# Designs tried in a protein design run: designed miniproteins, single chains, continued (3). Part 83

Each design is a single chain, and the fold is of that chain. pLDDT is the mean over its residues in the fold that is shown.

## One batch from the design tools (miniprotein)

Design m10876
Fold by ESMFold2-Fast:
Structure m10876 (fold): chain A 84 residues (1-84)
Amino acid sequence: SMLDELLALLDEYKKALDENAPQEEIDKIKERLIEAAKKASEEDFKALDDRLLQYLAEAETKGNAKAVEQIQALGQEVGRARKE
């Protein structure tokens, strides 16, 4: 399903952040996620947003400032892309 694809891409993104993958790799995953999110239903987007908030809370709890910044930026970019 589209939701399964969105959540898999988000998990891949989180793994890349946690493993300190090269920024180019992180950006490519982000671009794929944004494009998939543009095509998602409102229900699937809400599920994605809920998972993003969960990952943000986990990053904050671990004190991973880079992950916090990247996850916040992703959420903003996905929200903007869906309004276009």
Scores: mean pLDDT 84

Design m10877
Fold by ESMFold2-Fast:
Structure m10877 (fold): chain A 60 residues (1-60)
Amino acid sequence: KKVILYLPPQQGIEAAKILAAQGNEVTLVLGTGNTALYGIDPEVVKAELAGTKIHLVIEK
């Protein structure tokens, strides 16, 4: 099942990993604007999601 999450990076990563482990196709949307404005480097988020089937979408 496809699941789209609109959550802050910390909560979104954990929720997405749980849902992906259950066999869902998960898309994590980090919300609006530059993720650096929330104190999160996109490379750090990508590293946290490495090895998962989670799609990361960063809204501009």
Scores: mean pLDDT 67

Design m10878
Fold by ESMFold2-Fast:
Parts: C-alpha cells; sequence; structure tokens
Structure m10878 (fold): chain A 94 residues (1-94)
C-alpha cells in the first residue's frame, strides 16, 4: 500500500478488535483495559495527525503493559507485553 501511516492504522484497528474480544475472557480489570485500548484504536483510525497517532499508540501500549501486570497467566502476560512493545515501535516509526 502507498500510504504507510494509513496501513499501520488499519492494522492497529484490526488488532484492537481482536484484543478486545480476547480481553472479554479475563477478569473485569483486564477486560476494562482492553476496552480502553480498543476505544483508543478507534480514535487512531479517525486521525490524520501523525503526532496524535503516535500519542494514541503509546497510550494503547501503556494499557497493554497494565494488562500484563494484572494478568495471572504467564503466557497472557508475555503476549500483552509483546503487544505493548509492538505499539511503542509503531509510535516511534511515525
Amino acid sequence: MVDPLKFEIEVIGALGIIDATIGAKYTPDVAELFKRAADKAHELANTTDPQKAAELLREIAELYRQAAEKSTNPEDAAYFKRLAERYEKLADEL
């Protein structure tokens, strides 16, 4: 695709929907963090400002980091940490 920013936003939007679905299977605290991340992913899909997109990506990363800390399953905690790292890297690439 010819617009790297739009491509990344579309990928993030799709991941946010998947992550919200996964989060609904956990404790209310973790589910709420995934819901907030999904809400920010929806805001990201509607932004044209790379600086605002980077800020939203970092906020999403922080929410997944918090989900990892609250997770009782080591595999889920590791997965959430990888998601946080992925979103931080995308923010740095904008």
Scores: mean pLDDT 69

Design m10879
Fold by ESMFold2-Fast:
Structure m10879 (fold): chain A 59 residues (1-59)
Amino acid sequence: SLIKELFELLPESAWPQLAVELMSSFGSDLEKAREFLESLGLPEEVIEYALKNYKPKVV
């Protein structure tokens, strides 16, 4: 996965912000977004940060 390679290339300090941006691309589908982030092997703290800080589209 290109996204997984991107996380592996970047320093861990950049992961929370990247995860937020990825969460935003999933809109309101929080369950799918969470499963996706977990599939990348991200730390739980990064996933929780993304869940609290994303800005989904209101549809």
Scores: mean pLDDT 72

Design m10880
Fold by ESMFold2-Fast:
Structure m10880 (fold): chain A 107 residues (1-107)
Amino acid sequence: DKVLKLLKEAEKEIEKAIKYVTNALKGLNVKENAKKAVEEMKKAAELFKEAGKLSKNKQLFEDGVKSAESAAKSLERIKNVTQLAGAAISVVGAQTSAELAKKKVEE
């Protein structure tokens, strides 16, 4: 129950990051949108950490933490649109980790 709520909050933060990255890929306020995506991915990582502390399946949440932290680091290191596209893939990877953890909690 509490774990599922934390995962839904992590999914919302990742969804915000996806919207920011999508706007950056369109050339809209690239630096500001990348910075906002970093902030949302860091929030998602903290939510995964909290979910992991409450869960019996720590490995799924560890994957979520690593995916979200990796996406944030990729977004912080972007110098061009090609690197931004790679960071976008990392953000989607974090979303997949959240969906897998949610399915495992709901079973």
Scores: mean pLDDT 82

Design m10881
Fold by ESMFold2-Fast:
Structure m10881 (fold): chain A 68 residues (1-68)
Amino acid sequence: ELTPEQEERNLAAIKAMNAVFEELGDELDLDAMAQASRAIAEAYKAGLSVEEMTQRGIDAARAALAAK
């Protein structure tokens, strides 16, 4: 159903979320994970690179943690 290009983009989003988990896994609470997931989904929808999706995910998670 998905094109090869779309499948590659979906894998990139999964890799971005995994990278956020690897970077902050021991610090992540439920809110930080939700914010990271949201940021990655928004970046994916905007057609941004895997690097940008990863960075936005990490930034969103860190911002959520810092807001405490």
Scores: mean pLDDT 78

Design m10882
Fold by ESMFold2-Fast:
Structure m10882 (fold): chain A 89 residues (1-89)
Amino acid sequence: MSLDELRKQLEERNAKLEEIRAEMEKVGQKAFDKVKESGTAKALVEGAKEINRKADELAAQHPELADEIRKVAQEVMRKVAEEYAKYKK
């Protein structure tokens, strides 16, 4: 494999991962908004469930990116949990 061919494959992989990240962030934003609106642990749990479900769907479609997809899901879930923590006082 040439360096140029390897670079193109890496760029294509990174572009795909960014599309996946955008989809995950969309699901995460819905969970974040529900937590912000309700402040409930139930909203946090349902949000985490939806994020994990989307991550599993994307990992099944892109098994080579499964680890990266899980990392993105964890980042998104962390943001939702941080929002919930503001209401847990």
Scores: mean pLDDT 80

Design m10883
Fold by ESMFold2-Fast:
Structure m10883 (fold): chain A 67 residues (1-67)
Amino acid sequence: EEIEKLREEAGKASENGDFEKAADIVYKIGELAGNPEAGRKMAEGIVNKDADLASEGAAEVLRAIGE
């Protein structure tokens, strides 16, 4: 529920080119998911426009929440 809302906010921030805001939001998602390292990896991928790193971090977040 909370993580789903944050995912939408991060997606909107990224679409608007506000990568700093998107990174901050995904960091928070990682913390809520119980894996802050996954959130950090995803945030780093977003800021650096590294799709592979962002995808890897996202996969680790999904794994942390039981998906």
Scores: mean pLDDT 77

Design m10884
Fold by ESMFold2-Fast:
Structure m10884 (fold): chain A 68 residues (1-68)
Amino acid sequence: SAAGQEGLSRGGRAAGEVNEEAARAGMAATVYASQGDKEGATRAAERFAEATGNPEAAEGARQGALAA
């Protein structure tokens, strides 16, 4: 919705921090997956999903963690 787009635009500063937190969580998920720790990878993917707050982005993150 238009209200959602305006909220994202206004939160440009917060979006930068969310991106950094999401990047850290995504990287952690990849590291845990590479070590064979599926539980750790799944937990990190959930944190990534929470950090983005976007349902579609959250779904992509979960698939990525499962593929890594």
Scores: mean pLDDT 60

Design m10885
Fold by ESMFold2-Fast:
Structure m10885 (fold): chain A 58 residues (1-58)
Amino acid sequence: HMTLEEKIEELKERVEKALEFYLKQHPDLTPEQREALRANAEAGLKRMIDHLKAEAAK
């Protein structure tokens, strides 16, 4: 079975791969736009991790 830590690591890998794939599809993005997308992905990842921790605590 997967631990909470393993689930979090898989989620991080999934989000990172999705972000990298999106950036490859949009090579015309400015550095500012790329940084904004990374920041948004980090914020989304944090919310998902918080949700997983909350569910594990139930």
Scores: mean pLDDT 82

Design m10886
Fold by ESMFold2-Fast:
Structure m10886 (fold): chain A 62 residues (1-62)
Amino acid sequence: SKEEMLASLERYARSVARTPEQLAEMERVLEETRKRLEKATTREEQLRIARETARRIDDIAS
């Protein structure tokens, strides 16, 4: 589900964040992702959004 997908991304962000500033930036990305997932009507769109979000989280953690 969209909720499970978002929850998994939230857990991932908390696991890779090294500083409070990184976590705060990741949470901004996750809020954008929540809004995008609300509008996503297809499984393909949802997977693309999740993949893009994971990459952005990785970039913040780098």
Scores: mean pLDDT 87

Design m10887
Fold by ESMFold2-Fast:
Structure m10887 (fold): chain A 68 residues (1-68)
Amino acid sequence: SHMKERYERALERALAVAKDAVTVYPDDPELVRQIVRHTVRVLSRKYGLTPEQERELLEEVLKYVDSL
């Protein structure tokens, strides 16, 4: 669906930013989390995500960061 495609695009971009943030700031996990939270908010607005999808996106990206 169109909403699924928007979510997937937001996720792809958020994951790329998160990976970059971890690479640039490996010793500052709080700054990485701040960058992730800001990025998720911006992308959720850009792609017209629901509040529920924004929460899911944030959880998914933070889980990804924890896996790195």
Scores: mean pLDDT 88

Design m10888
Fold by ESMFold2-Fast:
Structure m10888 (fold): chain A 80 residues (1-80)
Amino acid sequence: MKEKIEEVLKKGSEAVRKAMKDPQAADEIGRELLKAAELSPEEAFKRLREVGHRAAQLNPEAGKAVAETLAEVGKVIAEG
């Protein structure tokens, strides 16, 4: 489970970096997604909601990328 969540978070981080023109902001949001892999699945899910809200305020496409990552993490938790 943890390994699969880490893979989903890495893909989400890459999607955020592609969506955002500001490399510093993209790197900050991407790092927060990767750090969520160190949390319990439930805590990671809560953290992704907060990160998604902030990402959406900076860039709607980045917010969408985080929301899609949150959905995939939720699937891993439900199916694991």
Scores: mean pLDDT 77

Design m10889
Fold by ESMFold2-Fast:
Structure m10889 (fold): chain A 98 residues (1-98)
Amino acid sequence: SMQDKLDELKALLARLVALLRSVASQLSPEQLEELNALIDEILKLLSDPNATKEELLEAIERLEEAVKKAAKESNIPEEVAKQILEELERMKKVVEEM
């Protein structure tokens, strides 16, 4: 159901946020603010009954690019960056199935 997909997306996003919190000390304040703003945009779209699949995919892709950039510019462990990107890829697959 649509509700099951939304609940799955919220669970995946929560796991991603927990991973990001584990490496927050390795990020600059600017990087952390940007990543949190992009996460908030996804949360907003997940709560909006008028949000499209395309808008959700674009928001997830913007977060993915910001994570890739932060991983290159900071000392976050490669394994943690990989896990965050894997959660984002799983989120994209769930949205495509909606």
Scores: mean pLDDT 86

Design m10890
Fold by ESMFold2-Fast:
Structure m10890 (fold): chain A 90 residues (1-90)
Amino acid sequence: AALGAANDELTALWARAVEAARAGDLEALRAELDRIVAFLETRLGARVEREVRVEGDEEVFTLTVTFPAAPGSRYGGPQTLVLEVRVRLA
């Protein structure tokens, strides 16, 4: 199913972002987050809001994802997912 394939691809993209964060590679992390945003917006039709904040000695990247409500959907209104990754600053 298309949704199953999309979930697998999103999982792989997120795993790469987490690995970049663990490596402290901010350039790689930003690139993987850009891929995640592009995937969510172009393939899933989602709206993505990005936030970057510094919290102590960590840089926190937050993606707030809003999926469109399908008319007549059994799931009701729009669905929201929040993805957060933290990277320790040098």
Scores: mean pLDDT 74

Design m10891
Fold by ESMFold2-Fast:
Structure m10891 (fold): chain A 87 residues (1-87)
Amino acid sequence: EFSKEQKEELRKRLVERLKKVPGLPEEVLAEIEKILTDGVEKNESMESIEKRLLELLARALAEGKISEETYQAALEVMGEVFQEAKK
């Protein structure tokens, strides 16, 4: 049960860390940021936001927009940020 403030903090941290992931295109990062912004504004559940982000990353991998290495790095970053938010 994340507050809107916690979701906003998670959004900022996740975007900053994902910008450092090698091979993640600006277009994909912009889509991630849009999902996070929309999710926070609408006060969506963290599970719903996480699912949408995972679907976006899986689609980007399937379409060849990111490599498997970039995909795994992005998943690791998401896992770390979501774990930190749960503390």
Scores: mean pLDDT 80

Design m10892
Fold by ESMFold2-Fast:
Structure m10892 (fold): chain A 54 residues (1-54)
Amino acid sequence: MITEQGIIDGLVSLGFSREQATQIVNEMKDAGKTNEQIAEELSRILGVEVSTFT
């Protein structure tokens, strides 16, 4: 199951700051996206596996 914390931790592992990762996730949540949709979108944008965010 993909969690908000998993997405934040995944982004931090890719070189984003915790503050940037949190902002990205919050903006996507405000757009009505689920954790799974956020992980899928970020995986496409960043060229990484969705498992990066689990």
Scores: mean pLDDT 84

Design m10893
Fold by ESMFold2-Fast:
Structure m10893 (fold): chain A 67 residues (1-67)
Amino acid sequence: MEKLYGKKEAVIESAAKEYGISKEVAEKVLREAAKNGDIEIDEEKEKVGFSDAESIKKVEEKLKEAA
């Protein structure tokens, strides 16, 4: 399955803006999603990857909950 990748900082900024939350809260949500296996965070390349559309929806739900 092909993964969607984005620059970590850009993904955090986009999520913070879209859901009206702080960048710290957005990063926390993304890190928890990575721990659950819903996304991958490559700290060396500063990239975030989403496994599929279901993973994206789960992350969006957590971001809305944090708002």
Scores: mean pLDDT 74

Design m10894
Fold by ESMFold2-Fast:
Structure m10894 (fold): chain A 77 residues (1-77)
Amino acid sequence: SMIDKEVELFREEIRRLRPDLSDETINEAVEIVKKVLENPKLSLREKTEIMGEILEALYNNDKEKFEEIKKRVDEIA
């Protein structure tokens, strides 16, 4: 599916930028991205903004921000 392709591109980009991240962390981020992309309540703009926040939090190793984003995404579902 198109979502599966976008999820894999996100995984590849994160792995390229941060090869030091654990598979567990990357898989968790990928699951959040998939939830965002599959959520019909979010506009394309909102989806892009949230994905950007996830990428930034992972790049900066900002665990507190990453957990906040995860909670926010779960609350929108």
Scores: mean pLDDT 85

Design m10895
Fold by ESMFold2-Fast:
Structure m10895 (fold): chain A 70 residues (1-70)
Amino acid sequence: IEKEVEEYSKRALEDLENTKEIAKEASDWLSSHLSPRKAAVYSSAVALSAAARTADEIIEERRKKREELE
């Protein structure tokens, strides 16, 4: 399961244009297979979801945090 999540992450890196789709695929797959490896797989899913975000979404989030400080 963890190996499968890592495989989806590798595919996302190779197919940046389809990064969001790869993350969704992994999330859907993990949802059905999360039970047996909940702790480890859950951590992997969170990391994959974060990486799959669009640049705009990541920039927007950091910009919001920056504005809060400034």
Scores: mean pLDDT 57

Design m10896
Fold by ESMFold2-Fast:
Structure m10896 (fold): chain A 68 residues (1-68)
Amino acid sequence: SSKDVYDKLVSKIKSQDLPEEDKQRVIDAVGTLVQDYEKYKPDMSDQELYDEVSSAMDHAVGFLKSRR
C-alpha cells in the first residue's frame, strides 16, 4: 500500500544525520508526493511509487546535507 511506502521512506529519513527540523521538512514533502501520485497515478505499483519518491527524497536529503 502507499502507506507502507510512506512508512518505509519515513524510517529511512529518520535514520539520516540531519536536524529534526530538516527531517520533518523531508517527511512532509514525501507525504505530499505520495498523496499526489495516489491522486494522479492511482495505478502505480508500491515499487514504482517507492522508486519515484525515494529518488526525490535522496535529492532533498543530499541538498540539505550540502548546506552544512
Scores: mean pLDDT 82

Design m10897
Fold by ESMFold2-Fast:
Structure m10897 (fold): chain A 92 residues (1-92)
Amino acid sequence: KYFNLGLKAEKLGDYEAAIYFFSLVPDVSEEINGQIPQLVIIKSALKLLFPNKEFTDDDYELFNNVTDEEREKVAELISKIKENPSSSVLET
């Protein structure tokens, strides 16, 4: 259920909802239907924090072209979304 909700949110550009729903998947490192939830969470967080920065699939997988400061911002964003999802996320 949460995996499909995360996919729908990502497709609609709702990266906050995508991060929230994928974070609720029991094993975020396990591949489900050709996607690894952890990688989708990272990709969505990078798109939210750096919308004007271009990333390749390798950049998402290896966390390349991201500074230690930017990695900390990604981790903080994911933690905040997991703890306090917006009301709009909970209604969809």
Scores: mean pLDDT 68

Design m10898
Fold by ESMFold2-Fast:
Structure m10898 (fold): chain A 61 residues (1-61)
Amino acid sequence: MEKKKKEIEEAEKVRDANFEKAIDTLYQAGKKDVADEARKLYENGEREKARQLIIDALKEL
């Protein structure tokens, strides 16, 4: 179990880095409310909804 957790944590760190980049882009674009909502969804485990919200917001730029 411990060995598999380390591999999952490494993969999650890469995904988290990409997510943080997208959030930073939204903050720089003035879409702070959308960025905050996406982060809240991500923290609640609704990662698919958070990703979709980010994509939709970036398309409006």
Scores: mean pLDDT 72

Design m10899
Fold by ESMFold2-Fast:
Structure m10899 (fold): chain A 89 residues (1-89)
Amino acid sequence: TEFFMTLLNAQTTIKEATQLVDRARRDFPNNPRVQALVQQMQALIAQIQDLMARYKAGQISEQQFISQMNALMDQLGALVDQLRREERS
């Protein structure tokens, strides 16, 4: 189902993004562009986790969850791509 795939993708995305954030913080501590991206990614990870918590609490519908989660994951993916470009520069 679309809901199950969205939830699985969100969990995988959080795990991968958290690992990237942790590596970037260690490897580029004095790079202000990288650190700004890390902060933005951490904020989006928190928003994704809050969205999952709201769904588990019955506060939002499955359609609202899917729509909002896809939007947050798209934003996080764009920041991941930007982070990888900054690290290669």
Scores: mean pLDDT 87

Design m10900
Fold by ESMFold2-Fast:
Structure m10900 (fold): chain A 95 residues (1-95)
Amino acid sequence: SKEEKKEIILRIAEMILRSAVDYLLKQYKENPEKISLEKAKELLERIMEDVIRYAENQLREEFPDLSDEDIAAFRKELYERGKKLIEEFEKQLKS
């Protein structure tokens, strides 16, 4: 179904973001003098934008008749999931 395929795309996007968070967290803990929190967050935000574009393209490929409103709703949902992952990253660095 459309809902099942949408959820799969969202889960794949979230998995990519979580992998990036885990990698940067490890790099920061091992070399805190070489990567600042600000630069790590900026990199995560750029990765998030790329992941959102990828997910949008996949959704449009699967459902070519989607409205701009449907795409906007999908992007908002993915943005909220990504925002929570970045908040977890910030919390781990401040602990």
Scores: mean pLDDT 80

Design m10901
Fold by ESMFold2-Fast:
Structure m10901 (fold): chain A 73 residues (1-73)
Amino acid sequence: STVTITAGDLTLTVPLTTPLTEEQIRALAEATRAAFGDEIDPEAFELAVEAALAWAAGDEERARELEARALAL
């Protein structure tokens, strides 16, 4: 499993050996936003975070939908 965050031409891919908890995903999102906030589209990033949360919840269809919507922005 991986979590991918895309902002313009910047792509961050985090390999996951196990599913992350909601708290861990939100903490990772906060750290990423702090490091790259000026380079990240807030709306695209929000959708990517929600996709990661859906993956963690086991809702793969919802996760793929949200990821596609983030990429379409």
Scores: mean pLDDT 68

Design m10902
Fold by ESMFold2-Fast:
Structure m10902 (fold): chain A 87 residues (1-87)
Amino acid sequence: VEKLLKEARKAIKEGNYEEALKLAKKVFEAGNYREAAELFKEVGDKSKDKILSAEAYQNAALAYRRLGDLELAEKYLDESVKLYKSL
């Protein structure tokens, strides 16, 4: 998973947030929920595309739910909903 993490961080660094989201999903599929949540959160925070940010926050919520962090899961799901409502 270290290679996926490096590729995802590089995509974020380069502003390739769609690619970063895809790579973060692969990190999630590998069972690395904490790292996936951090990547999804960073994509949501840095992307200027509201739809992409909303998707990223929704995936962060799912990752936090898998970690048992229901408070953070609810927080990021709410952020995703707010972004969709602002469209």
Scores: mean pLDDT 86

Design m10903
Fold by ESMFold2-Fast:
Structure m10903 (fold): chain A 77 residues (1-77)
Amino acid sequence: MEEMDLSPEELERLRELGLRYEAGEASDAEVLAALIRAYEIHYGREAVQAQAARNLEQAERLGAAPEVIATLRRAAE
């Protein structure tokens, strides 16, 4: 039961991004993009594309911010 097979460098980048987000220096879209990249590394591109397509449909239905929708649309392709 491993949560994610990410390298220490990738985990450290996510930690740094989290700290920047808490400081107000990172956007929701920037955090989402980093999470998508981490998922792509662990689960592979095809799985991430499928999940991003489902998340995009939900985000559009819920009226998410335009930059979040753009990030999900890019990940789905």
Scores: mean pLDDT 73

Design m10904
Fold by ESMFold2-Fast:
Structure m10904 (fold): chain A 84 residues (1-84)
Amino acid sequence: HMSKVLEELKKQREEFKKYADEMRKIADELEQSGNEEDKLKAEIYRVYADLLKAVAESTSPEELQKAFDEANKRIKEIKEKLKK
């Protein structure tokens, strides 16, 4: 019973790390396109990648909250740059 719960939690953390790595790869591909809009989209993907890694690695509610606050701040700044 308990061993199955621990295995599921470990699997979920590994999946978040995998998604973070995939988002970074997408960001790198967007950056290579050379378009300013794609570069801003790449920054959004990097923010989400950093957040997913923090979710996977955080050991306290305070660490998790700090990661969300930082991600929210960075996303707002990027969205302001995307407004025309």
Scores: mean pLDDT 78

Design m10905
Fold by ESMFold2-Fast:
Structure m10905 (fold): chain A 91 residues (1-91)
Amino acid sequence: DLKEEAERIVRRGTRIAREYIRRGDLQRAADVVLSTGEHVAKLLEEMGKKEEAKRVLEAGRETAEALRAGASPDEALELLDRFEKTVLESL
């Protein structure tokens, strides 16, 4: 089930990104968010959800950009939570 695969990818990606945020590595957290968004968007395209795929790609890009701009740890976690919510709502 592509939806279940996408759910597993976002949960794993956000867990890894959260760990990088805890270590103060916002660059790697941003890279994980971007890669997670790109992978989920590909699965959404395979499911025929082209608009949802575009939304997930934009959310990943915006979240990664904000993390790279030097968010505080609390702001970074909130950005990550919003990204996860946007992805799950798109499935």
Scores: mean pLDDT 88

Design m10906
Fold by ESMFold2-Fast:
Structure m10906 (fold): chain A 55 residues (1-55)
Amino acid sequence: MSPEEVRAEAYRIMVQALTDPSLPLEKKIEIERLYNEDPRDEENVRRMKALLEEA
């Protein structure tokens, strides 16, 4: 994916995580941290997605 596509996917994952009432607070904090660290890093986006999918 292009860096712009990776960033867009990261943003969608972050918004979904932060608006999900069933997701543990610790996972929300980690997803937001990864997004703020580098939303264009494909590995960070994969970690964010894994955290969301394990909810």
Scores: mean pLDDT 79

Design m10907
Fold by ESMFold2-Fast:
Structure m10907 (fold): chain A 118 residues (1-118)
Amino acid sequence: MADALAALEAELAESLRALEAYVARTGLSAEERALLELIARVVHFGQVLLLRLDAGASGEEIAAEIERFIATTDLPPAARAALREAAARLPGLDPAEQRRLIADAVGLVVTALLERLA
């Protein structure tokens, strides 16, 4: 797990550098850049949750991680609501249902952030 988490952190760092280079070429605003960086971090968080689930983390443990992410990340109200709904439902589901719920919740958060960009 630790080596896989280190690999995901390295991928996030590379993605953020690629986003910075892209923003410099496209003339995006500081707000647009911050939204793209937040999208990259949300996707990374989803990947970390799926990795922990594959390593045997319980729905309660994953739900606690989602609540910590909400508390430490500046998210739009719709994105916070989607993640909280997912966290509340996770402990009652099997692993396949948990994976689907995590993927769906990450998708809703990314959509809400992209709507702020438009």
Scores: mean pLDDT 81

Design m10908
Fold by ESMFold2-Fast:
Structure m10908 (fold): chain A 97 residues (1-97)
Amino acid sequence: EELKKRVEELFLEAQRLLRPYVNEPLSPEVQEALEEAARAYAAGDYERAIRIAEEAARRSEGVDRAVALLYAGLIAYDAGDYELAVRYLEEAIEALK
């Protein structure tokens, strides 16, 4: 329960930091990777979805990295892994500093 509240707090902070970039396009490579992750997530393959988003984050920086990590964090949250979600969201916030 405490970890779930921490995820919500970090998600709101990440969204606040991303607000200036809401109309900025992601790089095509990151966009394609996140679309692939979304398909894996829709199929119920959370492990694959997280891996694809994490790989995209590892190969990018700044806003692109933050968005990919935010996506990985949200998938981890939906999978019930709040500890993993916290780690990804903290990394997303760090990428935006």
Scores: mean pLDDT 85

Design m10909
Fold by ESMFold2-Fast:
Structure m10909 (fold): chain A 88 residues (1-88)
Amino acid sequence: SLSQARAAAVAELDAIRKKVEDTEKEADKLSKKEGLELKYKTYKESAEESRRLGERSREVGDEETQRGFEGFYEEYEKKAEEYKKKLE
């Protein structure tokens, strides 16, 4: 059902958010370069997961949830590009 699909999408988004938060904390313990590499990788992976979840939401007709995931895709891609530019 739409309600079940939405609940599953929200749970996956919460997992993505937690992974990003955990990565930011772990990166703070690493060298500058290693921290940037970890952040770049995690934000790129999180952007791709957000894109996938957005497509899933589109398939079930949940346009509001789709727009939310499109926003997270754009935010995470922007963060990944910022970290990529800081890498030599």
Scores: mean pLDDT 86

Design m10910
Fold by ESMFold2-Fast:
Structure m10910 (fold): chain A 56 residues (1-56)
Amino acid sequence: GAPATQSQWNALVGLLQMEKDDPQANLAQLEQKARDVGAALNLDDDSINNALKQVT
């Protein structure tokens, strides 16, 4: 993958924050959401992991 642009990173963080706000969501679901969105945007693992750290 490629490093996230600021717009892509902001979109990923926003989507992960929405997932985290679901009272039924757990860490594994949040990680899966980050991987799925990251793959769709062709992001590198560092960008995905940094977004997860921002919301956890």
Scores: mean pLDDT 79

Design m10911
Fold by ESMFold2-Fast:
Structure m10911 (fold): chain A 75 residues (1-75)
Amino acid sequence: TTLGRALIEVGRALEKQGEEHLKKGDLEKALEYYTAAIESYRQAASLLTGAERDEARANLEKAEAKREEVQKKLE
């Protein structure tokens, strides 16, 4: 649906914000943005089917891996 696709775009925008904060060394802000991106991708995956749902799930998994990397840096 249109909403599901919009949520993928929102997730990507939030993920970009996470990357920017990570580059600045602001790990807490990076973690916050990646967590928000994950939630957006989860909602997208619940609304989409087929290949679009698979795309949302792939983005979700990638964002989860990025959040894990940031969290490990915080120890």
Scores: mean pLDDT 86

